# Ledger of designs, part 65: designed miniproteins, single chains, continued (5)

Each design is a single chain, and the fold is of that chain. pLDDT is the mean over its residues in the fold that is shown.

## One batch from the design tools (miniprotein)

Design m18240
Fold by ESMFold2-Fast:
Structure m18240 (fold): chain A 105 residues (1-105)
Amino acid sequence: SLFDQIEELASSFDELTRLLVLVLLGALRENNGKVTREQLIETLKRVLGMSDEQAEEVFDALDLDGDGVITPADLIEFLERVRSDPELLQFVRDKAEEAVRRGLS
């Protein structure tokens, strides 16, 4: 399944990046495979202690087609881009590190 593919991709990353990916996967599972901007922002704020601005930056990075909804396919495409784009990988790591520094993992 697409969820199994996301879990396999998550395992290929460092612990901090994997943490963020697993939170995103959890949001997808909780919302029947479609996460709106509002739902993702709530989850990132609740689970990782992100600000509205930080959560919006994460959503915008994931919303590659601009439809305002994140699907498992969108997350897979995002993770493949993270693997090939050092700047995007650093962005993901920075967001995960900010969350860990708040003590909300």
Scores: mean pLDDT 78

Design m18241
Fold by ESMFold2-Fast:
Structure m18241 (fold): chain A 92 residues (1-92)
Amino acid sequence: SAEIEALVARAEAELEPILAASVAALESKGLAALVEAVRKTAEMLRKGIPLAAKAALGDEEARKKLEELTAEFREYAAAVEDALLEGAEALE
């Protein structure tokens, strides 16, 4: 009946923003961290590849910058691993 259809439509309109906010809150934590990790890795590769090429051609300054970039990436990777382990433990 038209009355039942109106009640369903009202319930959907009232629940949609709550469900959307809940999905965003729950999924955004995992997805945001993953998106940031992918973007950071892409940035490190974009910076590292030209430095590696210059270092291979004997540019000592480029070699030093590549070593610094590699150290920064290792520290970042360790922090991401720690965050993933803490996340897995929190799901227990």
Scores: mean pLDDT 65

Design m18242
Fold by ESMFold2-Fast:
Structure m18242 (fold): chain A 100 residues (1-100)
Amino acid sequence: MEKRKFAEEVLEEVRERAEEKGLREEDIEAILELVRRQLEPLVEASDEEIMETFKAKSLEEALEKAREMIMKEVDRLIEEGLPPREVLLAEIERVERLRA
């Protein structure tokens, strides 16, 4: 499985899930940004690193586990209510500062 294609498919699934739950576009974009940032390290990692991280015997199995974890987190965020946009932006800014 191509890792970038996997990331695109996960983002599409997240959008569909949020739309199905009746979220506003602003909240959908906030969730998508959070998920996109979680997927970036996975796309950059080697197949061996991904399999080791998820204790999987194949890349496909590891990616399936990653998708399940992301979707469970998304469902939880929707159920409990999304963090205010300001809190999400602060978290994004914090992660970006770690690049320096």
Scores: mean pLDDT 74

Design m18243
Fold by ESMFold2-Fast:
Structure m18243 (fold): chain A 76 residues (1-76)
Amino acid sequence: MNPFLLAAEMGLSLEEARDLAEYFGFTLPKGAVGKPGFNGLEIAKYLGLTEEEARDLAKYLGLTITPGNGILLPVL
């Protein structure tokens, strides 16, 4: 089970869930280091979230996913 979606379903407030998402976005995992800008979908996949789980979390947070932050293109 994904802890982010589980926390959202358990009644975590929008502000609490958003703060957590922003924390992950600003403190990139070591494996994703060196990338300028925030790519929430790629980071979520790297952390083991599926695309659907990442989408549901963004929807719950009320975030507008921009093309630059939600690109699903594998760029090496």
Scores: mean pLDDT 46

Design m18244
Fold by ESMFold2-Fast:
Structure m18244 (fold): chain A 81 residues (1-81)
Amino acid sequence: MELLSKALEAVEKEDFESALKEIEELLKKEPNNKKLLELKERLEKLLERKEKGEEIPKSEILEIEIELGVLELEEAVKRVT
């Protein structure tokens, strides 16, 4: 839970390195989680583009934030059901 919230906050700040680190910690616990693997690949590409000096469109950042929010909601549902 805490790691997903930290990843979301990092993405909002365009700190893709911190977001990627938090997703990697989650993947250590759930290495076969397909959604986390997909988010890791997307964050790695965003980080590479940012390191090359590209400005990341806010729409792409919002898409990652939505995916992280969905994962956080899924984890919350698992805790009450």
Scores: mean pLDDT 77

Design m18245
Fold by ESMFold2-Fast:
Structure m18245 (fold): chain A 67 residues (1-67)
Amino acid sequence: MALGREAVERSYEVERYRIEGKLEEGRKLLDELKARVSGVEETPELEALNAELLASLEPAARAKAAE
């Protein structure tokens, strides 16, 4: 899948930003991943990857927004 490799590279970047506490950078990368995947044929692997990234960032991003 053309998107598979890109999603993996993006997920690594997002995880790195999450570790550094760069929630905004992580959110931007997640939005980009969602835009790349939405409207195209996707595999359960890409969906699982996107869900994992959202799960890791979503609570932290919401906490930051609520502050």
Scores: mean pLDDT 59

Design m18246
Fold by ESMFold2-Fast:
Structure m18246 (fold): chain A 66 residues (1-66)
Amino acid sequence: SELEKAAMEAVKKVKLSEEAKMALVESIAEAEGDKEKFLELARERLSKLLSKEKTEEVVKLIKEGL
């Protein structure tokens, strides 16, 4: 999956926790292949776990991977 590949590359680059990785996996499942929905869900979920700066860094890396 393109979404899975982009998300996992961001996880590796930023060295995200298992909790943050799980949030991305759940966002992929809920998005059902919709890239825009995935990015919105990922931002919402990560913003509860990470700083604003780190959330935006991860979202930017995912967008670049898509």
Scores: mean pLDDT 84

Design m18247
Fold by ESMFold2-Fast:
Structure m18247 (fold): chain A 85 residues (1-85)
Amino acid sequence: KLLEIEEEVLRHAAELNPEIKKEVDEAIENRKKALELSTDGRTASPEALELAKKAQEAAKKAWEGLTEEQKEEVERLAEELLEKA
């Protein structure tokens, strides 16, 4: 459930810094749309790949908007969720 982990990490980042919430929401929405356009993730349409790229760019902007302390918290959550998966 890597996508659920990614969504949880992004949502937590938005809780730490509400200023990045729009970028977080955009990243999550574009990721979900990319999956909807793909079958089972094995073959992605060009449209799905473009949406995945937009999701990654939005996530990067969200990350750049975080303070050093907020980045550490997000990294700790990501590590915890990945270890439990």
Scores: mean pLDDT 75

Design m18248
Fold by ESMFold2-Fast:
Structure m18248 (fold): chain A 87 residues (1-87)
Amino acid sequence: LLKELEKIFEEELDLDILEEVSKDSSKYIPLLSTLLEHENPDVRKKAALILGGLVKEGDESAILPLINLLKHEDPEVRKNALQALLI
């Protein structure tokens, strides 16, 4: 599942990813939170954008993982989490 999300991110289909994630956000939010710590900066950026999209669509369950990532040791992870919360 996590590897499937990484592959979809590489395909640059942000709208398709958001639609799939919104169908079962409780399943995907923990995986997206893990992807915010991914080694690939592009994967981290896309995970933040998708989580931000869920927050904008009214999914409150995406907010807490993003708030927790504001305390992360990596400045880029903190920046991506902040950007996702700024709607």
Scores: mean pLDDT 69

Design m18249
Fold by ESMFold2-Fast:
Structure m18249 (fold): chain A 62 residues (1-62)
Amino acid sequence: GDRATRTGGATGLKAVEEAVAAGLSDEEAAKLASQAMRASGTPGEAKDAKEARERALELLAG
């Protein structure tokens, strides 16, 4: 993917990892990651932390 897509993926992945490390619920982690991806200009939507990681990794890989 382009640079914006990769930035969204990296930002989303970092957000979900930080949320999980902080002990937040799957739902909160997914929400934070989705918001981080959207803030980077890349649409992202996930129901849980696992989906958020998968979406972020897809964007990062291109």
Scores: mean pLDDT 74

Design m18250
Fold by ESMFold2-Fast:
Structure m18250 (fold): chain A 76 residues (1-76)
Amino acid sequence: SKRDELIAAAKTLAEVTGQAGADLAALLEDESASLEDINAAFDRIAASDSEAAKAAAIGLKKRAEELVEELREERE
């Protein structure tokens, strides 16, 4: 549920940011993706010329950090 919402939001950002948002969506779909890779994708969106994309990314980043913490706690 949370992951699906984050992926949907990242795909919407891809319509504005192009490759940066597409890379973020792919990383959120990839269970093997590291927190470092996800943070790097958010940094690329923050470098975007779109103020609307930057604002949307702030909320999405918080939700992604919560998802990564949940995944970290589930680590074997």
Scores: mean pLDDT 71

Design m18251
Fold by ESMFold2-Fast:
Structure m18251 (fold): chain A 74 residues (1-74)
Amino acid sequence: SPSAAEVRAEADALIAELAAHLRSRGFSEEEIARVVAGLRTLVDSLLADPGLTNDQKLTFFRLFVDHLKREADA
């Protein structure tokens, strides 16, 4: 299972990939900054949850980022 530090590092990589995707779809830097800030808050909330494993936290985050990519493509 990943450590909390490994979850945060992987989440940061996924956030960077999403930011690049949103930029390619014509989102403004202000809109991208708001999404990035919201996702970082979500990572902090997930890591603080004692009811989830780090594997579950990372899986949830990946699915949520993938959902946001699909919404940006619509």
Scores: mean pLDDT 90

Design m18252
Fold by ESMFold2-Fast:
Structure m18252 (fold): chain A 61 residues (1-61)
Amino acid sequence: MAVAEGRGGGALAGAGDLEKEGLAERVERDTKNGRAVVHAKTEEAARKLEEAGRKTEALGG
């Protein structure tokens, strides 16, 4: 299990995708601050969330 944190709409969407695929043990969403914390079952899943959040932040600026 790995914990990943992401920001932005991409992180929120990515967290939902990981949850639907059964790759997330737990997902905590803070929609007011555009933040998601995922307790991912694999390190690869955690990395995907972090990357999604990073890309959204770069495009949203």
Scores: mean pLDDT 73

Design m18253
Fold by ESMFold2-Fast:
Structure m18253 (fold): chain A 61 residues (1-61)
Amino acid sequence: APPAVPADASPLERAEARGLSHLPEIQKLNKWIEEHAGELDADKQAEQAQAAAEAHRARLA
C-alpha cells in the first residue's frame, strides 16, 4: 500500500506516494526543480509544484 501522505505534503510528494511520478506534468516539475535547485528558493519551488499539481488534476478531471 502507498505510504500515508500528510495533508501538508507537496503535490510532488503526493504524486510520488501514489506512484504517479512518471506522469509528464510531474516529470516537468522534477526537471524544473533540478534546474533551479541552486537558487534554494522554496517559494518558487512551491509555486511550480502547485502549477504542476493543477495541470495533473486538470488531466484527471
Scores: mean pLDDT 62

Design m18254
Fold by ESMFold2-Fast:
Structure m18254 (fold): chain A 69 residues (1-69)
Amino acid sequence: SLAVTGSDADSITVEVDGDTVTLTGLGAPGTYWVVADPAGVISVLSADGERVATAQAATPAVGSATVTR
């Protein structure tokens, strides 16, 4: 499972199957999609579908969530 647990002007924090991952480098306010794939790659997509950040989770999981920041 994937859940957004926090966001601020520069970061989004997500919980992926019990693992906490913080993604940074986000410069613009707006709505983002957070997607985890079966390989454990977490991607943050802007409203335009551009991938703005990535991270690797310790455990493979699938899911998506939205966050407005």
Scores: mean pLDDT 72

Design m18255
Fold by ESMFold2-Fast:
Structure m18255 (fold): chain A 65 residues (1-65)
Amino acid sequence: APEAVEVPDAVSPEASEALERGVDLSSLSPEQRREVELTRAWREEMARRIERWEREGLVVPRPVP
């Protein structure tokens, strides 16, 4: 059963870069692995939201910082 789903509004730039560079997660510290996982979850949630907006015919604006 779903509990509260924590979707981070933003993640660290380091985690984002690590994910993009394809860094081996097994070589990272537990803290770094968690940051990368959070970044991945955040991207998945954002993609789902964007898809919902596109379905409704909304214009998808450029990402805001």
Scores: mean pLDDT 63

Design m18256
Fold by ESMFold2-Fast:
Structure m18256 (fold): chain A 87 residues (1-87)
Amino acid sequence: KKDTIDLIEALTKGFLEALREGKASELLLELVEKLTKLAIEEIEEGKDKEEEIEKLLKEAEKNLTPEEVAELKGYLIYLKKLVEESK
């Protein structure tokens, strides 16, 4: 569990740094942080966070560019894999 959380935190930091360098919107950065928090909470609490994740994705699809939505969805797929591997 701790190793997976540490990995998620390190990967999120790298992804956020890459996004900032690419001049991503503040909203995309905020949504990445929120998804990361939900992934860590799911690992720590063992509670499914799919409803909260779906809500964030709907917010992203409404407010972000298609390219930013694709980046967020790619990140989410990777987070979901790490969460599943922690079980």
Scores: mean pLDDT 80

Design m18257
Fold by ESMFold2-Fast:
Structure m18257 (fold): chain A 75 residues (1-75)
Amino acid sequence: SAEEEAVRAYLASPRFAAELRRAVAYLLSQGVPEEELVAKAVEFVMSFYPDLSPEQRALLREAATRAITAIVAEL
């Protein structure tokens, strides 16, 4: 659908990458340990998108998990 295509385009964007880096930086500033950081950052990002369909939420969760895992590995 057009909505799914828009979601996939956003998930591939530099804007989304910047959002994820800000989420990781914020949680580090709050004292979240690195071992918990991927799981907590994914749920934090998901909290900004309450109106997504279940399929869109699955796409977001998969993209966020993959990208946040890469960001945390660079710390």
Scores: mean pLDDT 85

Design m18258
Fold by ESMFold2-Fast:
Order: C-alpha cells, then sequence, then structure tokens
Structure m18258 (fold): chain A 80 residues (1-80)
C-alpha cells in the first residue's frame, strides 16, 4: 500500500542518515580505510534499524536487527 511504502521510505532514509552521521563521528576519531568504513557503516545501519524497530514496537524487525548485530559482533571477535 502507499502508506506502507511511504513508511518504508521514511525508515530507510532515517537509517541511512543515522548511519552516515555516526560513521562521520567515528572518522573524526581516526582515519578509516575503505573496508573499515564499509563494515562500520553496516554496523551503524543495523543499530539504527534496531533502534527504529524498538521505537515502533516492531518486534519482528527488532529481532532481525539483533541477529544482524550478533553476527557482526561474532565476525569482529574472530578478527581480534
Amino acid sequence: SAAEEAEEERLAREIEERARRRLAELERERELDEDERRRLFLREAARAFLELARERGDEEAAEAAERVLAAGAEREAALA
């Protein structure tokens, strides 16, 4: 429906804005290479998705976002 599409578009924009803003903050701390920038952007996008899902009471979306973050954390731990 048009209402669902408009909501998805707003959520996608908010996720992207939050992720870009948070990545810019991380880049102020130190210079990031291309792989780090990509990985950290995806992490911040997943965090923004989780935050928005929780704000809206969307338990299915929140659970999906939590799984993405857990997988990312396991990957990061394996690299340490």
Scores: mean pLDDT 81

Design m18259
Fold by ESMFold2-Fast:
Structure m18259 (fold): chain A 75 residues (1-75)
Amino acid sequence: MSPEEQALLEEAIKRVAETVERLKDAPESEQLEAISRTSADHAREMIARGVPREVASQIAIKAANYGIELLEKLK
């Protein structure tokens, strides 16, 4: 990844990690919905800032997967 893409990924991961921490005691369905929503909202913000859709989508998918991995570690 480019340095710029890496910075965007770190930003996305941070937002998803904050969502997971806030919802750690919530039902799994709410946790998964929140991760998906946070990731999608961040992707839309990246696209609005001029990031190509394909790049924004890839970053969003990676951040969402990271959030799911964090949830698995909390089990």
Scores: mean pLDDT 81

Design m18260
Fold by ESMFold2-Fast:
Structure m18260 (fold): chain A 63 residues (1-63)
Amino acid sequence: DELEREARRILEETRRKFVELSKKAADYVGKGDGVTAAKINQEAAKLIREGEERVRRLLEESR
């Protein structure tokens, strides 16, 4: 189904971006910049929530 394919794409894109941000946050922790790392982790958490909301809306439109 086209909707299932779109949902999968959104989730995969979100996961890839989350991994990138997690690596970036780890690099900042390694440099002793915990404040910047915390902000990046907040951004990553927001990205996950937004991705999940997009998938939820997509599924609601299929009713």
Scores: mean pLDDT 82

Design m18261
Fold by ESMFold2-Fast:
Structure m18261 (fold): chain A 72 residues (1-72)
Amino acid sequence: MKTYKLYSTSGKTGTLDVDLEKKTATATFDNGNSYDLSITVEGDTIYGTSKDGTVTVVVDEKKKIAYMNVFG
């Protein structure tokens, strides 16, 4: 399991816990909201997507941070 600092496009912060063996991730914001994601790995980049596609995450492995977009 790997943990990354999470930043949302709305300015909220949290943590992203990535399980590479299960190909899943959990995004947890500091306000307690959490999202379960499926992940894919393309090169050195990890992409996460929620089941309904409304939430996406991109991990920047070089910066050790994750960016999250939430679509309404």
Scores: mean pLDDT 80

Design m18262
Fold by ESMFold2-Fast:
Structure m18262 (fold): chain A 61 residues (1-61)
Amino acid sequence: GAMAERAARLRHRRAVLEELKSLPTPDAQEAKIDELLARGEITPGEAAYLRSVLGLETLTS
């Protein structure tokens, strides 16, 4: 059901965030977010959230 799909989405977001945190540089994190967006694995809203959490919002200008 929709609740199980939302739970799966939240787990996926956590996994993505942990993967991004394991990357050595902000540039590598940004490149990974762009790759995930290009593949449709995350939404623009999820990308904005990840950039905000990682402090990357100042690097997208």
Scores: mean pLDDT 75

Design m18263
Fold by ESMFold2-Fast:
Structure m18263 (fold): chain A 89 residues (1-89)
Amino acid sequence: MEEEYRRLAREIEERFLAESSDPEAVSEDLKVEAARRVLELLARKARAEGRVAEVAEALRELAAALADVDPRIAALLAAAAERLAAEAA
């Protein structure tokens, strides 16, 4: 499952990079990379504690809150939430 999460995160990153033709993308790429590292740690901890469903809901709420502020980070959070929710099923 961690491998599937990494694959999904990489696919999202590849899509954002493919759409980027702006110099401001440097700041977004750094944010995305930082968010990915945090999400990997959260996913690992959620699995260890048996709280994947709860963490998935928290990430979904955070993604919704950030949708208008940073849509790229919000999309990454939403994808991570869906991945964890699928694991909880």
Scores: mean pLDDT 70

Design m18264
Fold by ESMFold2-Fast:
Structure m18264 (fold): chain A 75 residues (1-75)
Amino acid sequence: LEEKIEEARKWLEERKEKREIVLLEASREVNEMAVLTLERLKKKHPEDAEKLTELLEKFKKKKEEAEKKLAELKA
């Protein structure tokens, strides 16, 4: 009885870790797309460059945080 409960817990933990990896990979990709979009907008709207640069730095930081967490989980 307890053995089957332990197997179920291990299976849930493995599934949880895999879900976290998928979510972090998605976060990395979304933030990378945001950076590319903001860089393109910055070129089209130089008058808004300061505000766009602030947003760009925020999304770059979020991407780096996601990459760091992914590296820790894959280690």
Scores: mean pLDDT 79

Design m18265
Fold by ESMFold2-Fast:
Structure m18265 (fold): chain A 92 residues (1-92)
Amino acid sequence: IEIEVKFYKDGELESELLGFAPDVDTAIQMVRTSLEIAKERGADKVEITIRAPTRETAERLGEAARQLAEEFGWKVEEEEITGRELRLVLSR
């Protein structure tokens, strides 16, 4: 599972993280950590792209990421699943 996270502040791309998770639980933990980093750095928008081995795995990760976004006070502005790729755009 490949995870790409882009952090924005005041319309500018501040930082980008790229990671690889061997399983769903690790991928969920990487999303959680990314949202914690976003909060600490004062990001106002986060884009998450996840490339999964199957569409079912992408859908499961989408559900988990949505729940994490709500937990951290983010709004899900966009959610798209295209094949095995999940894209989320989160804002405050």
Scores: mean pLDDT 78

Design m18266
Fold by ESMFold2-Fast:
Structure m18266 (fold): chain A 88 residues (1-88)
Amino acid sequence: MELIERLVAAGVSAADALAAWAEERGWSEAELEAEMKKFGLLRRGDAARVPADLRPAIAAIPRERLNEFLLEVDIEIGLRRIEEAVSK
């Protein structure tokens, strides 16, 4: 999906995307930490790493689709790492 490809191209991790989504939704620190734990994220992301033009698209992701979205970001990062390794 175009959003995920653009986020990964900008160097955004799943943790960074979650932090941006939580900020757009006005989540508390406790709510963000609980979601990080559910997704298996060990480090907090930085919402500021998400480009401003992509923030509305992230804000539009429903909570019910959040875990699927974060998984797709991780998969895209993994695929790009494989492509880089094969290109050598």
Scores: mean pLDDT 78

Design m18267
Fold by ESMFold2-Fast:
Structure m18267 (fold): chain A 71 residues (1-71)
Amino acid sequence: GLLVFNTQRGKLLLQQFPDGSFSGVYITPQETYWLGFSKGKLYYGKSGASTQEVSVSSLAEIPQKLDQLLA
């Protein structure tokens, strides 16, 4: 199903998959990023840029980590 999270600096829209992975978008006032999460790694990127990755210890870290990296 679709999960929606409001962060301090943006909005997360995530689609959860049966294998425990997620994909979605992170929306800030400046930019929209495509996201994937699998096996303790958050993958993110925007059109015309290289995909980046960062390790996260839990799903609960994702909103704050995105605000730190991208907002």
Scores: mean pLDDT 76

Design m18268
Fold by ESMFold2-Fast:
Structure m18268 (fold): chain A 87 residues (1-87)
Amino acid sequence: SKIEEIIKKTIKKLEEIAKEYPEVKKLLELMILGLEHLLEVKASLESIEKAFKEAKEYIKENLPKEVAEKVIKILEETLEELRKAAE
């Protein structure tokens, strides 16, 4: 499915950030596990959007500003692609 392809691309982008910023690797790996779980349970677009909203809030509160901005951008771009795929 196109949703699966979009989420898999997002996981790869997050893995790249985790390599660049080892200090946040553990937190990014937990987020990647969450995305993999959404794929495994075949989550609806609504459930994915809700999970991403909660993830963005957590990232703003818990990650250093520079890394948070990069990760949030990836998640926002992913949501735009998911919404276009649902049209």
Scores: mean pLDDT 83

Design m18269
Fold by ESMFold2-Fast:
Structure m18269 (fold): chain A 108 residues (1-108)
Amino acid sequence: GSHMEELARRYAEDVRRLGEELAQRFRDKGHPEAAELVRKAAETMAEAVPGAFRGDPEASQRAYRALAIMELVEDGVERGLTPEQLRARVAAIDAAKTPEEMAAVLAQ
């Protein structure tokens, strides 16, 4: 494989590890729904990373969407959102078709 393929693999492994560490922190604090949302988003990002490194626009969009979900869940937990509110906002990011639509959800 190319040097870029090796970097993408290592980055994907780092994303999975950090996502699991963050999910465990949420579980330890009594936020199991937030932990599941972050773990799923980190896994999606890790799976999209090799394609994004190859310049695949669909993979890049999936990676960006997954990152947006992770950031939204972290902010939502800090703001005291309920599991239902967190799931609704994650669904809104998943339904967004453009970066502008995703940014609008994150601004709420």
Scores: mean pLDDT 86

Design m18270
Fold by ESMFold2-Fast:
Structure m18270 (fold): chain A 65 residues (1-65)
Amino acid sequence: ELSAEERELERRARTELTEETRLAAWRLTAARAGLTLTDAQLREVAAMMEAGVAREELDAFLAAA
């Protein structure tokens, strides 16, 4: 029913929605910790978690923000 081009657009939209959802989740986590982070800092936190850094390293990054 969907063309190959339409399916590719859907895949891109899902990727963008997934990234947006993850950033929103991290923003909520930061707010619960009493932190105000920029979008750039939130993306860095997401990248660190994707890379599997230790919790202590993440906490150190947030303390420096």
Scores: mean pLDDT 65

Design m18271
Fold by ESMFold2-Fast:
Structure m18271 (fold): chain A 61 residues (1-61)
Amino acid sequence: SEIEQLLAEIEEAIAAGDARRALALAVELHKKISQETDEERKKEAMARLRELDRRLRARLA
């Protein structure tokens, strides 16, 4: 799925140290999660995005 692909790309960007790319992908993922109609998938994706956001913020600090 698009959400799963974006999550994987964000993880890769964080691992590569590309904070700019990770941030841009996180913004796109947030938009896609907002459009998700499956409530369980939405909750899972939001939880994973929050964890990735915390990791991204740590790298930017």
Scores: mean pLDDT 80

Design m18272
Fold by ESMFold2-Fast:
Structure m18272 (fold): chain A 87 residues (1-87)
Amino acid sequence: MPVLAVGANNDPELTRLMAEQALAEAARVPEALLIIVDEGSTDESLAIAREAAASLPASVEVVEVRGSLSDPETVERLRELALAAAA
């Protein structure tokens, strides 16, 4: 199963561009996992990612992970999700 990622890190324009790319890629595959990585956004970035995820077909699974990519526990959670999607 392909894995797609959208980051929310207090840059709503970047999150919007990533979400648009993820939507386009999801439309090309029969099944996908979308991971939304929320690095503690306090603006509309997380809402933009969630709105895009709500527009995906039912064949796409959506998972939210909250944490910093500088945090080893967050990186480990992302690795576990990617490995589970590959199984």
Scores: mean pLDDT 75

Design m18273
Fold by ESMFold2-Fast:
Structure m18273 (fold): chain A 118 residues (1-118)
Amino acid sequence: SQKELSEQRKELLKQAIRAAVAGDLDKAREYLLKAYRLAVKEWIETLKLSEKAVKQMERSAETAADKFLEFLKELREKGIDSLPERRRLAIEIAIALELGLTMEQVEELWKLLKELIA
């Protein structure tokens, strides 16, 4: 079920955010990588991708996880209030598309970031 898979990815992202804010970057990366790999698996199954496209998407999951981790590190260092609204919206849209989340689910992640990073 798409809803169950998106909820699982959302929960993995919440765990990644909590780990990153706590300074456990290795654990944060593990949770992010799990979330991106689940999203890639769903996209492969939904879009009926070629074997070449499948391998490219699987490789991109690690790069995406590392980029998201760097963003979480930047937010922790600079604070969430320093983030321009346009940059926030662009990141929310990217997360929704890449991880197959609804905008409501992405807003839950931003609320968690605000609570933890302030």
Scores: mean pLDDT 81

Design m18274
Fold by ESMFold2-Fast:
Structure m18274 (fold): chain A 57 residues (1-57)
Amino acid sequence: TRERREELQRQLAYHTNKAMEYQQRREEGGDVEEDTKQMEKNQQLAQEYGEQIRRLS
């Protein structure tokens, strides 16, 4: 439905932004291992939400 698509798009944007934040922290020389792990986790979640949006089409 439209409401479900909008929620999935919101989740996609949220996790995409979080992945970018952790990528920048990684580049700033913080905890590279933890920041990389969190970046990858958020990238995977964003990909999953993107796939769900495609399936609604």
Scores: mean pLDDT 81

Design m18275
Fold by ESMFold2-Fast:
Structure m18275 (fold): chain A 76 residues (1-76)
Amino acid sequence: YKLTKEQEEKVEEIIEKYYSAYLAASDDEKMGVVLKGAEELKKLGKEAIEAVVEKYKKGSTYRERFMYALAEVALQ
């Protein structure tokens, strides 16, 4: 379940970019933001996505819960 430093940095880039976009999006645009974020997360590979799920599944902030949701969508 351990992400490399490079993978952790990429995950933080994805969460910052897509969480900010999600907050700025209109209601009809929000799902599109989630799907785009999940596609970027898929590029890291299945093991990295599973590590993100484990890392963020106990997250308490809105930002952490958003990343957990992205990872769950990416695994579908």
Scores: mean pLDDT 80

